# Designs tried in a protein design run: designed miniproteins, single chains, continued (5). Part 70

Each design is a single chain, and the fold is of that chain. pLDDT is the mean over its residues in the fold that is shown.

## One batch from the design tools (miniprotein)

Design m18574
Fold by ESMFold2-Fast:
Structure m18574 (fold): chain A 93 residues (1-93)
Amino acid sequence: VEEEFRRAAEEARRAMEELAPLVVAADALGTKEGLELVARASLLTMGVTVAIQAGRKALAAGDEEAARRAIEELRRLTEELRRLARELEELVA
């Protein structure tokens, strides 16, 4: 569970790092569509931070069920971040 959590957190951080320059480019466009995608990026990034903190607390408490829920949430957020990155790439192209 700890190794799975570490990998899920690393994948989420990587997705956020890939998203960051696209968010900057979209924000620079000043369009309504760009601002909406930037807002979604902020919400997803906040979700990743919350899920990582929840997973750490669960692992510290020995709560494997809560840790697995945090891993599932991180995987879901990572896929949403990757989808958003594709939308941002299309917008800024």
Scores: mean pLDDT 87

Design m18575
Fold by ESMFold2-Fast:
Structure m18575 (fold): chain A 66 residues (1-66)
Amino acid sequence: MKFRVKFVGDVTVGIGTVLRLIGDPRVEVERVGENEYLVTFSGSEEEAKALLEELKSDPNIEVEEI
């Protein structure tokens, strides 16, 4: 699963989410802009869906599935 993560609000809150993603061995994170990241997840479909819903719940982050 691939998705874009963009910080639109408080970058201090959003950076905690990015740090959790970088720590996951199933996640590849590519910085594509100053506050924008491309995330590739290689885990299960259920885990990918749960991660996407968690990211969408943060009002300081915009998430787009690719």
Scores: mean pLDDT 73

Design m18576
Fold by ESMFold2-Fast:
Formats: sequence, C-alpha cells, structure tokens
Structure m18576 (fold): chain A 101 residues (1-101)
Amino acid sequence: GKVEEIIKKAEAIKKAAEKVLEEAEKLLAEAKTPEAAELARKAIELAKEAIKLAEEAIKIAEEGDSPETLEKARKLLLEAGVHLGLAEIHLGVARIVERRA
C-alpha cells in the first residue's frame, strides 16, 4: 500500500545516509587538508539531517493513511532524499580534494 511504499523508501534513504555518515566520518579522521575536512563535516551534517527526516517520514506514515498524513510523509521523504543527495556530493568532492593533496 501507499504507507508501506513510503516506509520502504524512507528506510532505504536512512540506510544510504547512514553509510554516507560512516564514510564521511572516516574521511574526516584521515583528512590531510583543511578543505577535505570541511567538506567531510558538511557531508556529516547533511547525512544526519537526511536520517532525521527519513525517521520523521516513517513515524508520520505509521500514524495513519489519511491524504493529509501521507502528503506530510511524502514531503519529509522528498526533503530526506535532497539532503542525502547533497551529502553524497559533499563526500565525493571531499574525496577528490583529498586525492589531489
């Protein structure tokens, strides 16, 4: 159903964001340049926000299947996806900067 689809997508975003968070924290610990460290810190913050938004989407979807509740959950899911994408971009750029050092 629609609720199950939202929960599945939110859980997938959460899992991907948790992986970005782990990889960004490792890069930050190993960073040789201030620039790579700053980008890794931004990736960490964006990944944490993606996890939070995905968890909020799951909680709202579990509260009911009304059109209003589903619309709120979909909006949070979209925002979680955007934050995940930005986190992945910042992590990718951090890796490029670190390799050029």
Scores: mean pLDDT 89

Design m18577
Fold by ESMFold2-Fast:
Structure m18577 (fold): chain A 62 residues (1-62)
Amino acid sequence: ASPEDQEAAREAAIIAARNAEDEGMPEVGEAARRAAEEAIAQGLTASEASQRMQDAAEKVAK
């Protein structure tokens, strides 16, 4: 992915982690961050990284 895609994915991960911490679910935020980092490492787009973050968060939240 482009540097802009990587930056957007990191920003989304930070926001998701903050929201999860505010709701008392830091483990959900950590899962989202890990998924975003893995997606960035694989060269995925920001959209694909966001989808993986949501999938990881849902698995931990349920």
Scores: mean pLDDT 75

Design m18578
Fold by ESMFold2-Fast:
Structure m18578 (fold): chain A 77 residues (1-77)
Amino acid sequence: SMEEEQKERIALKNEVARALSEILDLAKQRNMTPEQLKKLREWINEVVFKVDEAETIEELRAILGEVKERLAQLKSL
């Protein structure tokens, strides 16, 4: 149903937001420079814009995948 689709969209958006928050916290913990943090925040803003513009669940899943990959890369450092 449309209501179930909307719930899934909200859940995916929340997952992206949580992953972005974890990325930012890890970046601060890793003592990134102010310039590196600025670039990271610019990328986060771009991701937030893409999430807001996403019309399909598949687009949201793709965005979540990219964010999770970035989080995994930061954790591996």
Scores: mean pLDDT 86

Design m18579
Fold by ESMFold2-Fast:
Structure m18579 (fold): chain A 77 residues (1-77)
Amino acid sequence: DVLAESMVSAAKLAAAKNGVTLSDEELEKIREAVKTKGVEEGIKTAYEIAKKRGTEEAAEAVKKAVQQAADSVARSS
């Protein structure tokens, strides 16, 4: 799923830029949330994981990146 993979990639990159390395298990939770519950739940899942692992700044960066990835895929459709 292009949408789920784009959102997961965005979360991983944004977290890494803010000093947080998301695990494969955390990335899979984001992917599953997007696939089963949709974009909004995927964004919330990414935000909560980043917030628990790092800072509020990292969580906000992940949230913005994941939303931008979802918007980009929607515009490409």
Scores: mean pLDDT 81

Design m18580
Fold by ESMFold2-Fast:
Structure m18580 (fold): chain A 55 residues (1-55)
Amino acid sequence: SLADRIAAVAAELEALGREILAHRRATGRVDPELLAKAKELADELARLLAEADAA
């Protein structure tokens, strides 16, 4: 369902946020690949939420 897809993307974003923070603690910098992935997932979440709001 749309709700299941929203929950899945939100969970992936949360996990990725933790990975970004862990990488920053280990290296002192943000991983650009993880940041790019987070932006892609945030855009996807925004689109799914707009679809849910339009229904």
Scores: mean pLDDT 84

Design m18581
Fold by ESMFold2-Fast:
Structure m18581 (fold): chain A 59 residues (1-59)
Amino acid sequence: DVAALAEQLKSPDPAVRLAAAEALGRLGDPAAGPALKWALFEDPSEEVRRAAFAALRER
């Protein structure tokens, strides 16, 4: 679910945030857009930012 994954995107653990961004990308739900944009712009992890970008590109 998008809401649960968006909460995981706020995790202090970058591995959890990476997994959440990838899962949101697989869902392809446009409701994930705001959470993924936040991760793309604000996340300190390069891997998480790249995953968020890929997820946004997916749909």
Scores: mean pLDDT 78

Design m18582
Fold by ESMFold2-Fast:
Structure m18582 (fold): chain A 73 residues (1-73)
Amino acid sequence: EEVAEALALIQIGIGRVTKDASGAVDLVIKLLKEHDLSEETKLRILNAALDVARSLGDEEAIKKVQEEIEKIK
């Protein structure tokens, strides 16, 4: 759903600005579980979250996102 994708991307952006990658990742994962999104959309959102986690050096957030990507693969 377009609204769920937009909300996830906004949360990822907030995480980058606030430097809270783990919080943003947890909210994104919850949102993806609550909404039946296409595999392509989920991967796009998760890759955006991964980029933010990597830019902030949050190893826990990076691991969480990689685990979710692996489940979709």
Scores: mean pLDDT 78

Design m18583
Fold by ESMFold2-Fast:
Structure m18583 (fold): chain A 82 residues (1-82)
Amino acid sequence: TNAHALWEELRARARAEALARFGSEEAAERVVEALEELRRELEKTNNFDGDWSESALEELRRRLEEVARETLERLAAEAAAA
């Protein structure tokens, strides 16, 4: 799997998770925006359609999952405070 395919997979999964947990398109958009910001930062030094080592793909997955988790946790805290 290339970096672009991995990105699309994790983005779709995070969006679906936000919708399932919060029932909100706003929440889904916020998690997608957080992941898109990470991708823009990584694209400054990496080509997502290029060849990535297995260790680099594992690190990309870890960082995408971390950003998604942190954003979902923030959304949950905001929902609890409402």
Scores: mean pLDDT 81

Design m18584
Fold by ESMFold2-Fast:
Structure m18584 (fold): chain A 68 residues (1-68)
Amino acid sequence: SKELEDLGTKGAVYLSLGRYDEALEAFKKALEIAEKEGDEKSIKKMREGIGRVYEAQGKLEEAKKYFE
């Protein structure tokens, strides 16, 4: 969906700007939409986005949960 794509893009932009809480909110909302739609490829992509945010914050144990 366009909303899923827009939220994924916003998450990536916020991550690049160091706005980690906003990045997490955007990626998690996108993940909810992907899970509701059963889009396995988008689920994986949004989980990887969340993992990258946690990694950037130094929260490596949290990041690992999302990369699996």
Scores: mean pLDDT 89

Design m18585
Fold by ESMFold2-Fast:
Structure m18585 (fold): chain A 75 residues (1-75)
Amino acid sequence: MEVEELKKKVRELIEEARRAIAAGDVERALALLEELEVELKKLAEAAKKAGKEELAKEMLEEAVEVARLLGEALA
């Protein structure tokens, strides 16, 4: 149950960060990515304990893509 709650939070943060980047709101995107990092760490730990490492890997890949998009917007 905790893994599913963390997954929902992580997914919501990824979508919010993508929208902030698309809107050019760099400050909001950075704040959302900082929250995402904290929640991803919690999700990765909980997913490992639950044997759901694949889920944590998928969420991490999405977060890396969002960070790449922010990096392009800042360049």
Scores: mean pLDDT 78

Design m18586
Fold by ESMFold2-Fast:
Structure m18586 (fold): chain A 71 residues (1-71)
Amino acid sequence: EEEEERKKREEAAKKNADAQGNGIVKYEFGVEGTVVEVEVGEDKITLKVESPLGTYTITIDKATGDVTLEA
């Protein structure tokens, strides 16, 4: 249920970081681009994504599973 969705989202972000965070990413907000920078912290994962529309910063809170998009 809700816990499964949070865990899946966190796992997807962590898997991207484990793969050096490189490649094309698609998120539920409909943002698609190439991950060019990944920073894995203790409580959060920060992704920098480059797209044709500009650069976005995605922050994922590992405790709550909340995802924040800064464009």
Scores: mean pLDDT 61

Design m18587
Fold by ESMFold2-Fast:
Structure m18587 (fold): chain A 92 residues (1-92)
Amino acid sequence: GAEIKTLASQLSDKLKEDGFDASVSVDGTTVTITVTAPNTNKLIALTLQMMGLELEGYNISLSLSGDTLTITLTADNEEQLIAALKKLLDSL
């Protein structure tokens, strides 16, 4: 829905403000966030932060390859996905 796309855009903008290059795509109740950074240590820090989030009712997958972190969030419904995206924004 429109709220998920708005939150995805806000998350992308927040990551860019934090010094990442980020893109976000939405497919139903799945959000894929692709993040790149000038150095791997910054991506590792973000990965550890993401792993520390208590995301009940979501499936989160993290893949780090070189300078690129891919985060996939899958929820049972749009309300749970919106809650996860808001929690990510609050954590950054």
Scores: mean pLDDT 76

Design m18588
Fold by ESMFold2-Fast:
Structure m18588 (fold): chain A 79 residues (1-79)
Amino acid sequence: MGSSLADRYITALREAMKIGGDEAKVMARGLRNIGIADKSVAKRVAEELERAARELEGVDPETARVLREYAEEARKAYE
């Protein structure tokens, strides 16, 4: 069945962003940890965290900053 753990967390992050910044940060942290643990999804994880940060930049810049930090950590995990 085609849904990876990363896909489930990406979906959870997008739903959390509709709820609030604290929910978004919790899901983003989980997604970051998946990217660090699994290089095969690390690039996609970093790209999705960057997208989420950009969407939040005008609404919740503090949460956006945290998500960008998580994206950078995931990016460092892939080559």
Scores: mean pLDDT 82

Design m18589
Fold by ESMFold2-Fast:
Structure m18589 (fold): chain A 64 residues (1-64)
Amino acid sequence: SLEEELKERIEKLRERAKKLKDEVVKESVLSLVDRAELLLKKGDLERAKTLVDAAERLLELYEK
């Protein structure tokens, strides 16, 4: 399901964020992921997906 997919993506994003040395970027990614998790708990899958996608794009810009 989309909910299960988003939960898996959130877990992977948290692991990727742990490797970031830039604390501001790390906090931004974790903030997006935390908000996405709250939206999943409320059943707002579309908005949760948007935040997960945003967090992935932000990580991709700052990861090598």
Scores: mean pLDDT 85

Design m18590
Fold by ESMFold2-Fast:
Structure m18590 (fold): chain A 69 residues (1-69)
Amino acid sequence: MEKKRKEAEEYIKKGEEEKKKGRFAEAALNYEKAAKLYRELGDEEKAKEALEKEIEASVELLKQVVNSL
């Protein structure tokens, strides 16, 4: 499952890049995709890490919206 692991790693990298650009919605989507791939691989630790990153990005998105009110 080398291809699937590489895809998951690429989604984490894309999530980090979108987060750096302040695009927290896009970051969350990329982390969600990575979490699904790690879960399919049976890598529960990396799936949990990706889920935590997704939650963090979602919280940052909420803060950005609230600060715009």
Scores: mean pLDDT 84

Design m18591
Fold by ESMFold2-Fast:
Structure m18591 (fold): chain A 82 residues (1-82)
Amino acid sequence: MPVEVGIRIEAPSEEDAKKIIEELQADPDVLRLEYVLVKDGDKYVAYIRVLTPSREAAQRVAEKAKELAEKYGGKATVYIPG
C-alpha cells in the first residue's frame, strides 16, 4: 500500500537544500516528490512530500533524508503516517 512521507529539511544554503532534494528525487523508492523551499534568515527550509510504494520504502526514504541532511550540514524531521 502506498505511503506518503512528510519531510522538513533545514539547510545552511540553497545549494545544500537543492542537493538534498535532488538526491531524494533520484531514489527508486520515491514515486513522486513535491516540495516548497523557503528562505528563513540565513537558512533554507524545504517542506517535502514523498509518495513511496510501501511502509518499508517510506522508512528507507526517511533514513536517507536524515543521512542526506547530516551530509550537507542540515537537519531533517520526518513524519510517516500510521
Scores: mean pLDDT 85

Design m18592
Fold by ESMFold2-Fast:
Structure m18592 (fold): chain A 57 residues (1-57)
Amino acid sequence: DAGLAALAAGDYEGAVAAFEAVLARDPDDRRAWELLIQALREAGELARAAEVEARRP
C-alpha cells in the first residue's frame, strides 16, 4: 500500500493523498479512514483530522 509506505518514510503529505484516493474508491474502508486521520495528525493538520474523524462511518 502506497499510503503505508509513505507513512513509514515520514511522507505524511503523500500518505494523506494516498489514503484520500483509497477513500474516493472505497468510502467504507475503515482502515483507510483511521490511517488518513493518523497521517493528518502527523502532518499537523489537526482541524482536517477532526473533520475527517467526524465524517468517519
Scores: mean pLDDT 79

Design m18593
Fold by ESMFold2-Fast:
Structure m18593 (fold): chain A 61 residues (1-61)
Amino acid sequence: SPVDELRRQAMRERDARVAAVQAEAAARGWSRDELMDRVGAVDQRVGAELQARLAALAAAS
C-alpha cells in the first residue's frame, strides 16, 4: 500500500541518517549521551516528516 511504502521509506531514511550520525560521533569522539540525543533528534524529524507525508496522502485520496 502507499502507506506501507511511506513507512518503509521513513525506515530507510532513519537508518541512513543514524549511520551518518554514528560516523560523525566516532570522528568527533562524542559521548554516548550526545549520540543518543542526536539519534533522538533524527527519530523526531523522520517521524514528523512521515506524519506530514501520510497527511498529504490522506488529503489526496
Scores: mean pLDDT 88

Design m18594
Fold by ESMFold2-Fast:
Structure m18594 (fold): chain A 63 residues (1-63)
Amino acid sequence: SMEERRKEAYEKARDLVRRLLDAGATPEEAFQAVVDYLVSQGFSKEEAEEIARRALEEVLAER
């Protein structure tokens, strides 16, 4: 389902954000990289930004 696809994308986005921040990227850089990745995977820009924002918020909360 589209909902399951979004959940999988969110988990991948969260992992990517964590890796980028660990590598020294800023939160803004990590956000933009994840948005670009998700758009390349077929998500709309709006959906990609929402997924990336949620993933970034969760990763920052765990640090």
Scores: mean pLDDT 84

Design m18595
Fold by ESMFold2-Fast:
Structure m18595 (fold): chain A 55 residues (1-55)
Amino acid sequence: SAAVRAGAAAGAAAARAGASPQESGKIGYDTMLAAGADDDQATLGAAGGLARAGA
């Protein structure tokens, strides 16, 4: 959804600014929730983003 994409973009921007994977994931998760995603969607989106970034 648009909310998950917005969170992924926010997490990626944080990582580019030097944030840890954990901090980037938190920023992505919080952004997804703020954009209207529920806990399950935000958790899955953040976990998927971290897995791709950390692979």
Scores: mean pLDDT 74

Design m18596
Fold by ESMFold2-Fast:
Structure m18596 (fold): chain A 110 residues (1-110)
Amino acid sequence: MSQQRIQQDPNDAQAWYDLGTQYYALGNYDQAISYYQQAISLDPNNWRAWMGLGRVYYNQGNYDQSIDYYQRALSVADSDDQPIVYRNLSDAYRNQGNFSLSDRYLQLSR
C-alpha cells in the first residue's frame, strides 16, 4: 500500500513515514532509517518521523543518537503529542544511565 502511494506521488511525506514504520516493524532498520529520512526531507515538522529515527537507534542500543532524534521530535511536536516524546526520552536516558533526566522526563509525561 505505502509503496504504491510513493510510486504515484514520491512527495507524499506520510507515505514515506508509513513505509519507514513498516520496515522498522520488520527489523530492517537500514531501510526504516532511509524512509524516515525521506519523510523528514519532505516535511521536517513530521514529529512522528523524528520519533521513528529515535526508536530505531534506541533498539540498536545507540541511546545518544536516539536522544538527539527524540529531542528534535519534541521541538516540532505540539503540546498534545509531547507526553509520548517525553516517555521515550525518559526510557532512553534511563538506558544511558542518566537517571536524573529519566525521572524528569517521566514526570513531564504524566
Scores: mean pLDDT 87

Design m18597
Fold by ESMFold2-Fast:
Structure m18597 (fold): chain A 87 residues (1-87)
Amino acid sequence: LVEEARRLFDEGVRAADEGRAEEARRLFVEAIRLLLEAGAVKEAVTLISALGVLSAAYAFEGREESAEALREAVRAGLEMLKEAGLD
């Protein structure tokens, strides 16, 4: 599952770089979900943090559509972490 999440992350970065913002968001959310389902909480937190940094980088470059997609993925990931923490 960690290898699958890594693959989805790499595909998401490619999608974001190509301007496929909605697909990038979906891929990143799925990667976070798979890590949490595998119990890889530290890896999920690391991925969410990396998405936050990448979002800021895209925004600084004026790539706002991709930046917003990553911000949405970060928000979704944080909500999934809260739900997992309440269990």
Scores: mean pLDDT 84

Design m18598
Fold by ESMFold2-Fast:
Structure m18598 (fold): chain A 72 residues (1-72)
Amino acid sequence: NREEVFKEVDAFFDALRKALKAIDLLEQGKSYEEVAKETGLSVEQVRRLHELAKEKGPLVAAISLAVDLANA
């Protein structure tokens, strides 16, 4: 059970790093398609992430996407 919890935590942090990289690429002016290709996210996930980052800030947006990805 403890090992399973650490695997879930690792998955969450992997997803969080991916989301933060996507936000960084968007800040650099990359298109949604380019960001999706570089991060492995869908174009729709990148678009939702960008909209949420504009509304609530990049950290909250990244955490929200990471929670969704870790629970998928």
Scores: mean pLDDT 82

Design m18599
Fold by ESMFold2-Fast:
Structure m18599 (fold): chain A 65 residues (1-65)
Amino acid sequence: SVQQMMLDTPQEELIEDFEHAKRMAEEAGVTKAAQLYDQAIEAVRQGNVQQGLSLAQQGVRELDK
């Protein structure tokens, strides 16, 4: 049970991290980064963690210009 929770925890933590990053991007006025983080959250919720990470990485690049 603890092992199963730990396997699911990374997805929940990723969603929380992406939601935080989305809010920061919105505050900074970087709408494309916010959209990419929103897509990353949706991908992780659908079980596509690798796609979510890729989308979040693109969001970081948009924040860096």
Scores: mean pLDDT 77

Design m18600
Fold by ESMFold2-Fast:
Structure m18600 (fold): chain A 71 residues (1-71)
Amino acid sequence: SLEEQLAEVEARVKAAKNDFEKAAAYMGLGLVYHRLGRPEEAAEWFRKAAELLPDSPIGKFARAQAERLEA
């Protein structure tokens, strides 16, 4: 279920040991919230992922996703 996916991704945020793992987990939260029909919260998590690694491929993708949801 989406609730189980949310709990799994929240556990990954707590287990993250570096900025890459944390950004990946934040992007996971954005994707799950988007699937739940909660675009404002999804955009917040995508922006947080982008802020951690702004020049990385994952950060650039996360920023683009946040911008689309805030349009």
Scores: mean pLDDT 85

Design m18601
Fold by ESMFold2-Fast:
Structure m18601 (fold): chain A 67 residues (1-67)
Amino acid sequence: MSPKELAIEIAAHELEKEFGVPREEVKKLLRDYLEGKISEEELIERLEELGVPREVAENIVRGLKSI
């Protein structure tokens, strides 16, 4: 598994566990962001729609930028 795919799996699993968000949908959003298909703001907005607090979504984006 690539480091990026592992990071996506970990983030999606933690968000599902903590906030009850759909893991596969979160994985798709994180992957689309890393592939440049959606913007940082769009990722944050869509994560909030799924039930992730804004500050948590912003922290995830910050973490993904370091990969």
Scores: mean pLDDT 83

Design m18602
Fold by ESMFold2-Fast:
Structure m18602 (fold): chain A 90 residues (1-90)
Amino acid sequence: GERERAERAAREALELAREAIELAREALRLGTGETAIRAIAAALIAIGAEFMAELALEGRGSVEMAEEALRAAREALELAREALEAARAE
């Protein structure tokens, strides 16, 4: 049902958020200036998504919170990938 869909969204959000943090860390190792700032922004969004997803999995978050965590995690992953590509091009 809805709870099962929310739990799947929260688990996917956790996986994507953790990947985004890893990519952002790599972008920070390679990039400087504006690229580093973008990597930090991606990491912060991913950390927020991870907390929202964890709350949803603990039964302390709403279904809407799980869906928002997934949206935020996807955004963070895209930003982290862009930051890493920019860092590698330097």
Scores: mean pLDDT 86

Design m18603
Fold by ESMFold2-Fast:
Structure m18603 (fold): chain A 118 residues (1-118)
Amino acid sequence: MIKLTESGGGTFAVGGSLTLSFKLTGDLKLVGELAWWRQRPGEPLRHVASIDLYTDEVTYHPEVQGRVTISYDREKSTLYLNMTNLQPEDTAVYYGSALDLASGKVYWGEGVPVTVVP
C-alpha cells in the first residue's frame, strides 16, 4: 500500500514563494507518475504539475507554467512543488497523487491548505 505524507501549507504573502512536498512510503516499485493538483474555492480539482518516474518527463498546467517547478528526490522518495511570485489565485487546497501502474489505482494525499494574502 502506498501512502503520501504532505507538508508545506500555510499562509503566504503575495509576491512570495512556497515549497510543498509529499513523501511517498510503501511499495514504490510500480509507481509511474507523481502529481500535484489543486482545488480553488468554488472550482473543480485541477492539475498543477506531474512527473513521470520512468522518463523524468515533467508536465505543467499552462496556467502555472514558468512560475512553478516540480522535482523528485529519489533518495528521499519526496516530490517537491516550488511556486514563485504567489498570487491570490494560488489560494487552494493542494493534493498530492501517486499512480500505481500495476493496479491503475491513484493514491491521494489528504490535502494541504494554502492561503495567499495581500
Scores: mean pLDDT 86

Design m18605
Fold by ESMFold2-Fast:
Structure m18605 (fold): chain A 64 residues (1-64)
Amino acid sequence: MVGEARITATEPLSAVGRRVYHFEKGDVLEGEVLRVHSDGWAEVRLHETGEIVRLSLDKVEISF
């Protein structure tokens, strides 16, 4: 292909679809980011329960 490369900026919204870990007292909850809100809160689907919870993105570890 004769293509053109376009440089794109890295965005916090790139966290959507990423795996995250929430460390709660005594437990580690694993989930995936479904949506990020403009205030830094994310909707995360917990892997084990399938529940959607709201977590602060600053309080979870994101797998890079």
Scores: mean pLDDT 61

Design m18606
Fold by ESMFold2-Fast:
Structure m18606 (fold): chain A 102 residues (1-102)
Amino acid sequence: MEKLEEAIKRVAELAKEAAEHYKNGDWEGYDKAVRKMAEIVADAMKETPEEKRREVLRRFAIAAGKAALEVMSDEEATRIVYRIMREALRLLGVEGLPPEPE
């Protein structure tokens, strides 16, 4: 799916943007980039057959992680990837892994 490859590239670009905002202490820019990445992932998941959702989600996580690793440490990159996945699952209505927001 050409649209999926474009979405993956966009998420990688946004992951780099989020990492730069994080390095500069721009939490608002960081938050905005993370939310936009989560929206793109969630929209892609809604268009993806259930059988392929795990694979596609993994591809997004790998792309975002690799992009963030070019800018920040492994721990920081892992936090960004976790946050994207958590927000994407939340937008899909999945509560099994992320706790309820309090």
Scores: mean pLDDT 74

Design m18607
Fold by ESMFold2-Fast:
Structure m18607 (fold): chain A 72 residues (1-72)
Amino acid sequence: SADLALGRELAAQGKLEEAIAHYQRAIQRDPDDAEAYANLGKVLEAMGHKVGAKVAYAKALALDPDHEAAKA
């Protein structure tokens, strides 16, 4: 989705809060988007939100057990 792609670009620029907003929009449009949850987990981890990151990664793995980014 466009929101997933924009979220990644913003995260790469260090605009972590803006990246979260786009990942949340991607999840709202497709609640089964394991990649959006995994990317949300990475941004939350980068911000030091360990509990939020674990929850996001757990959802990514529940949706796609083979998702590499969520197997940290």
Scores: mean pLDDT 81

Design m18608
Fold by ESMFold2-Fast:
Structure m18608 (fold): chain A 93 residues (1-93)
Amino acid sequence: SSEKEKALEEINKKIEEIAELEKAGASDEELNLKLIELANIVEEARERLPPEEFVELLDEAIKEVKRVLGDSPMGRRLIALLEGYRRRAEAEA
């Protein structure tokens, strides 16, 4: 859907911002604020999308985190966050 594609674009942009901040040596406080911003985008998508499309969105976001951040500390934190949303979505379906 257009809503899913828009949400994915916003999530991908936030992942890129986090990657740039981590490379620049940003503080844990700044990185945590960006995690909160990404979590808010994910929560809005959860409310707006059908469950199947939300799971697809999470799977694509996880692939993007692995592509952009790899096994970096922020990459691991983002994967844990997104996998948490995925597990909850599966339990609600």
Scores: mean pLDDT 87

Design m18609
Fold by ESMFold2-Fast:
Structure m18609 (fold): chain A 58 residues (1-58)
Amino acid sequence: TTYSYTNAVDDSLDPESQQRVLEKLKLINKKIKEEEAKRELSAEEIGELALKTQKEFD
């Protein structure tokens, strides 16, 4: 489990907002894992990929 900013789900949000955040994190993690399976990623590349994936959602 990552300690990154992408792992944060704020309990103060309503359930629907929490679910949207969780879905974004799930997709980001899936994409990182997929790329890691094909090649070794540096921490910088992982962060870049996470940001790129996050930008696909408002």
Scores: mean pLDDT 65

Design m18610
Fold by ESMFold2-Fast:
Structure m18610 (fold): chain A 80 residues (1-80)
Amino acid sequence: SPLDQLAKQAEDPSASIDQLLDVIVQLVGLRRQAKAAGDEASVERYTQELQRATRILIDKGLAQGLSETEIHARLQAAIA
């Protein structure tokens, strides 16, 4: 499934910040499609994976010397 593939990509320890942002963008798109379809169960699953991918992004960004403000700015720019 798309969710399983995106989860695997987010869990890859070699994933870059840009690759994690791409995963988050794809998850936001899938959640938007699920909302339009009235599929509340899929919205919940995508929301949970978005929370997980965002945590991985923050942890990796901090480990690479980015500030929380910089990480949040990149995240907001990517999903806008």
Scores: mean pLDDT 88

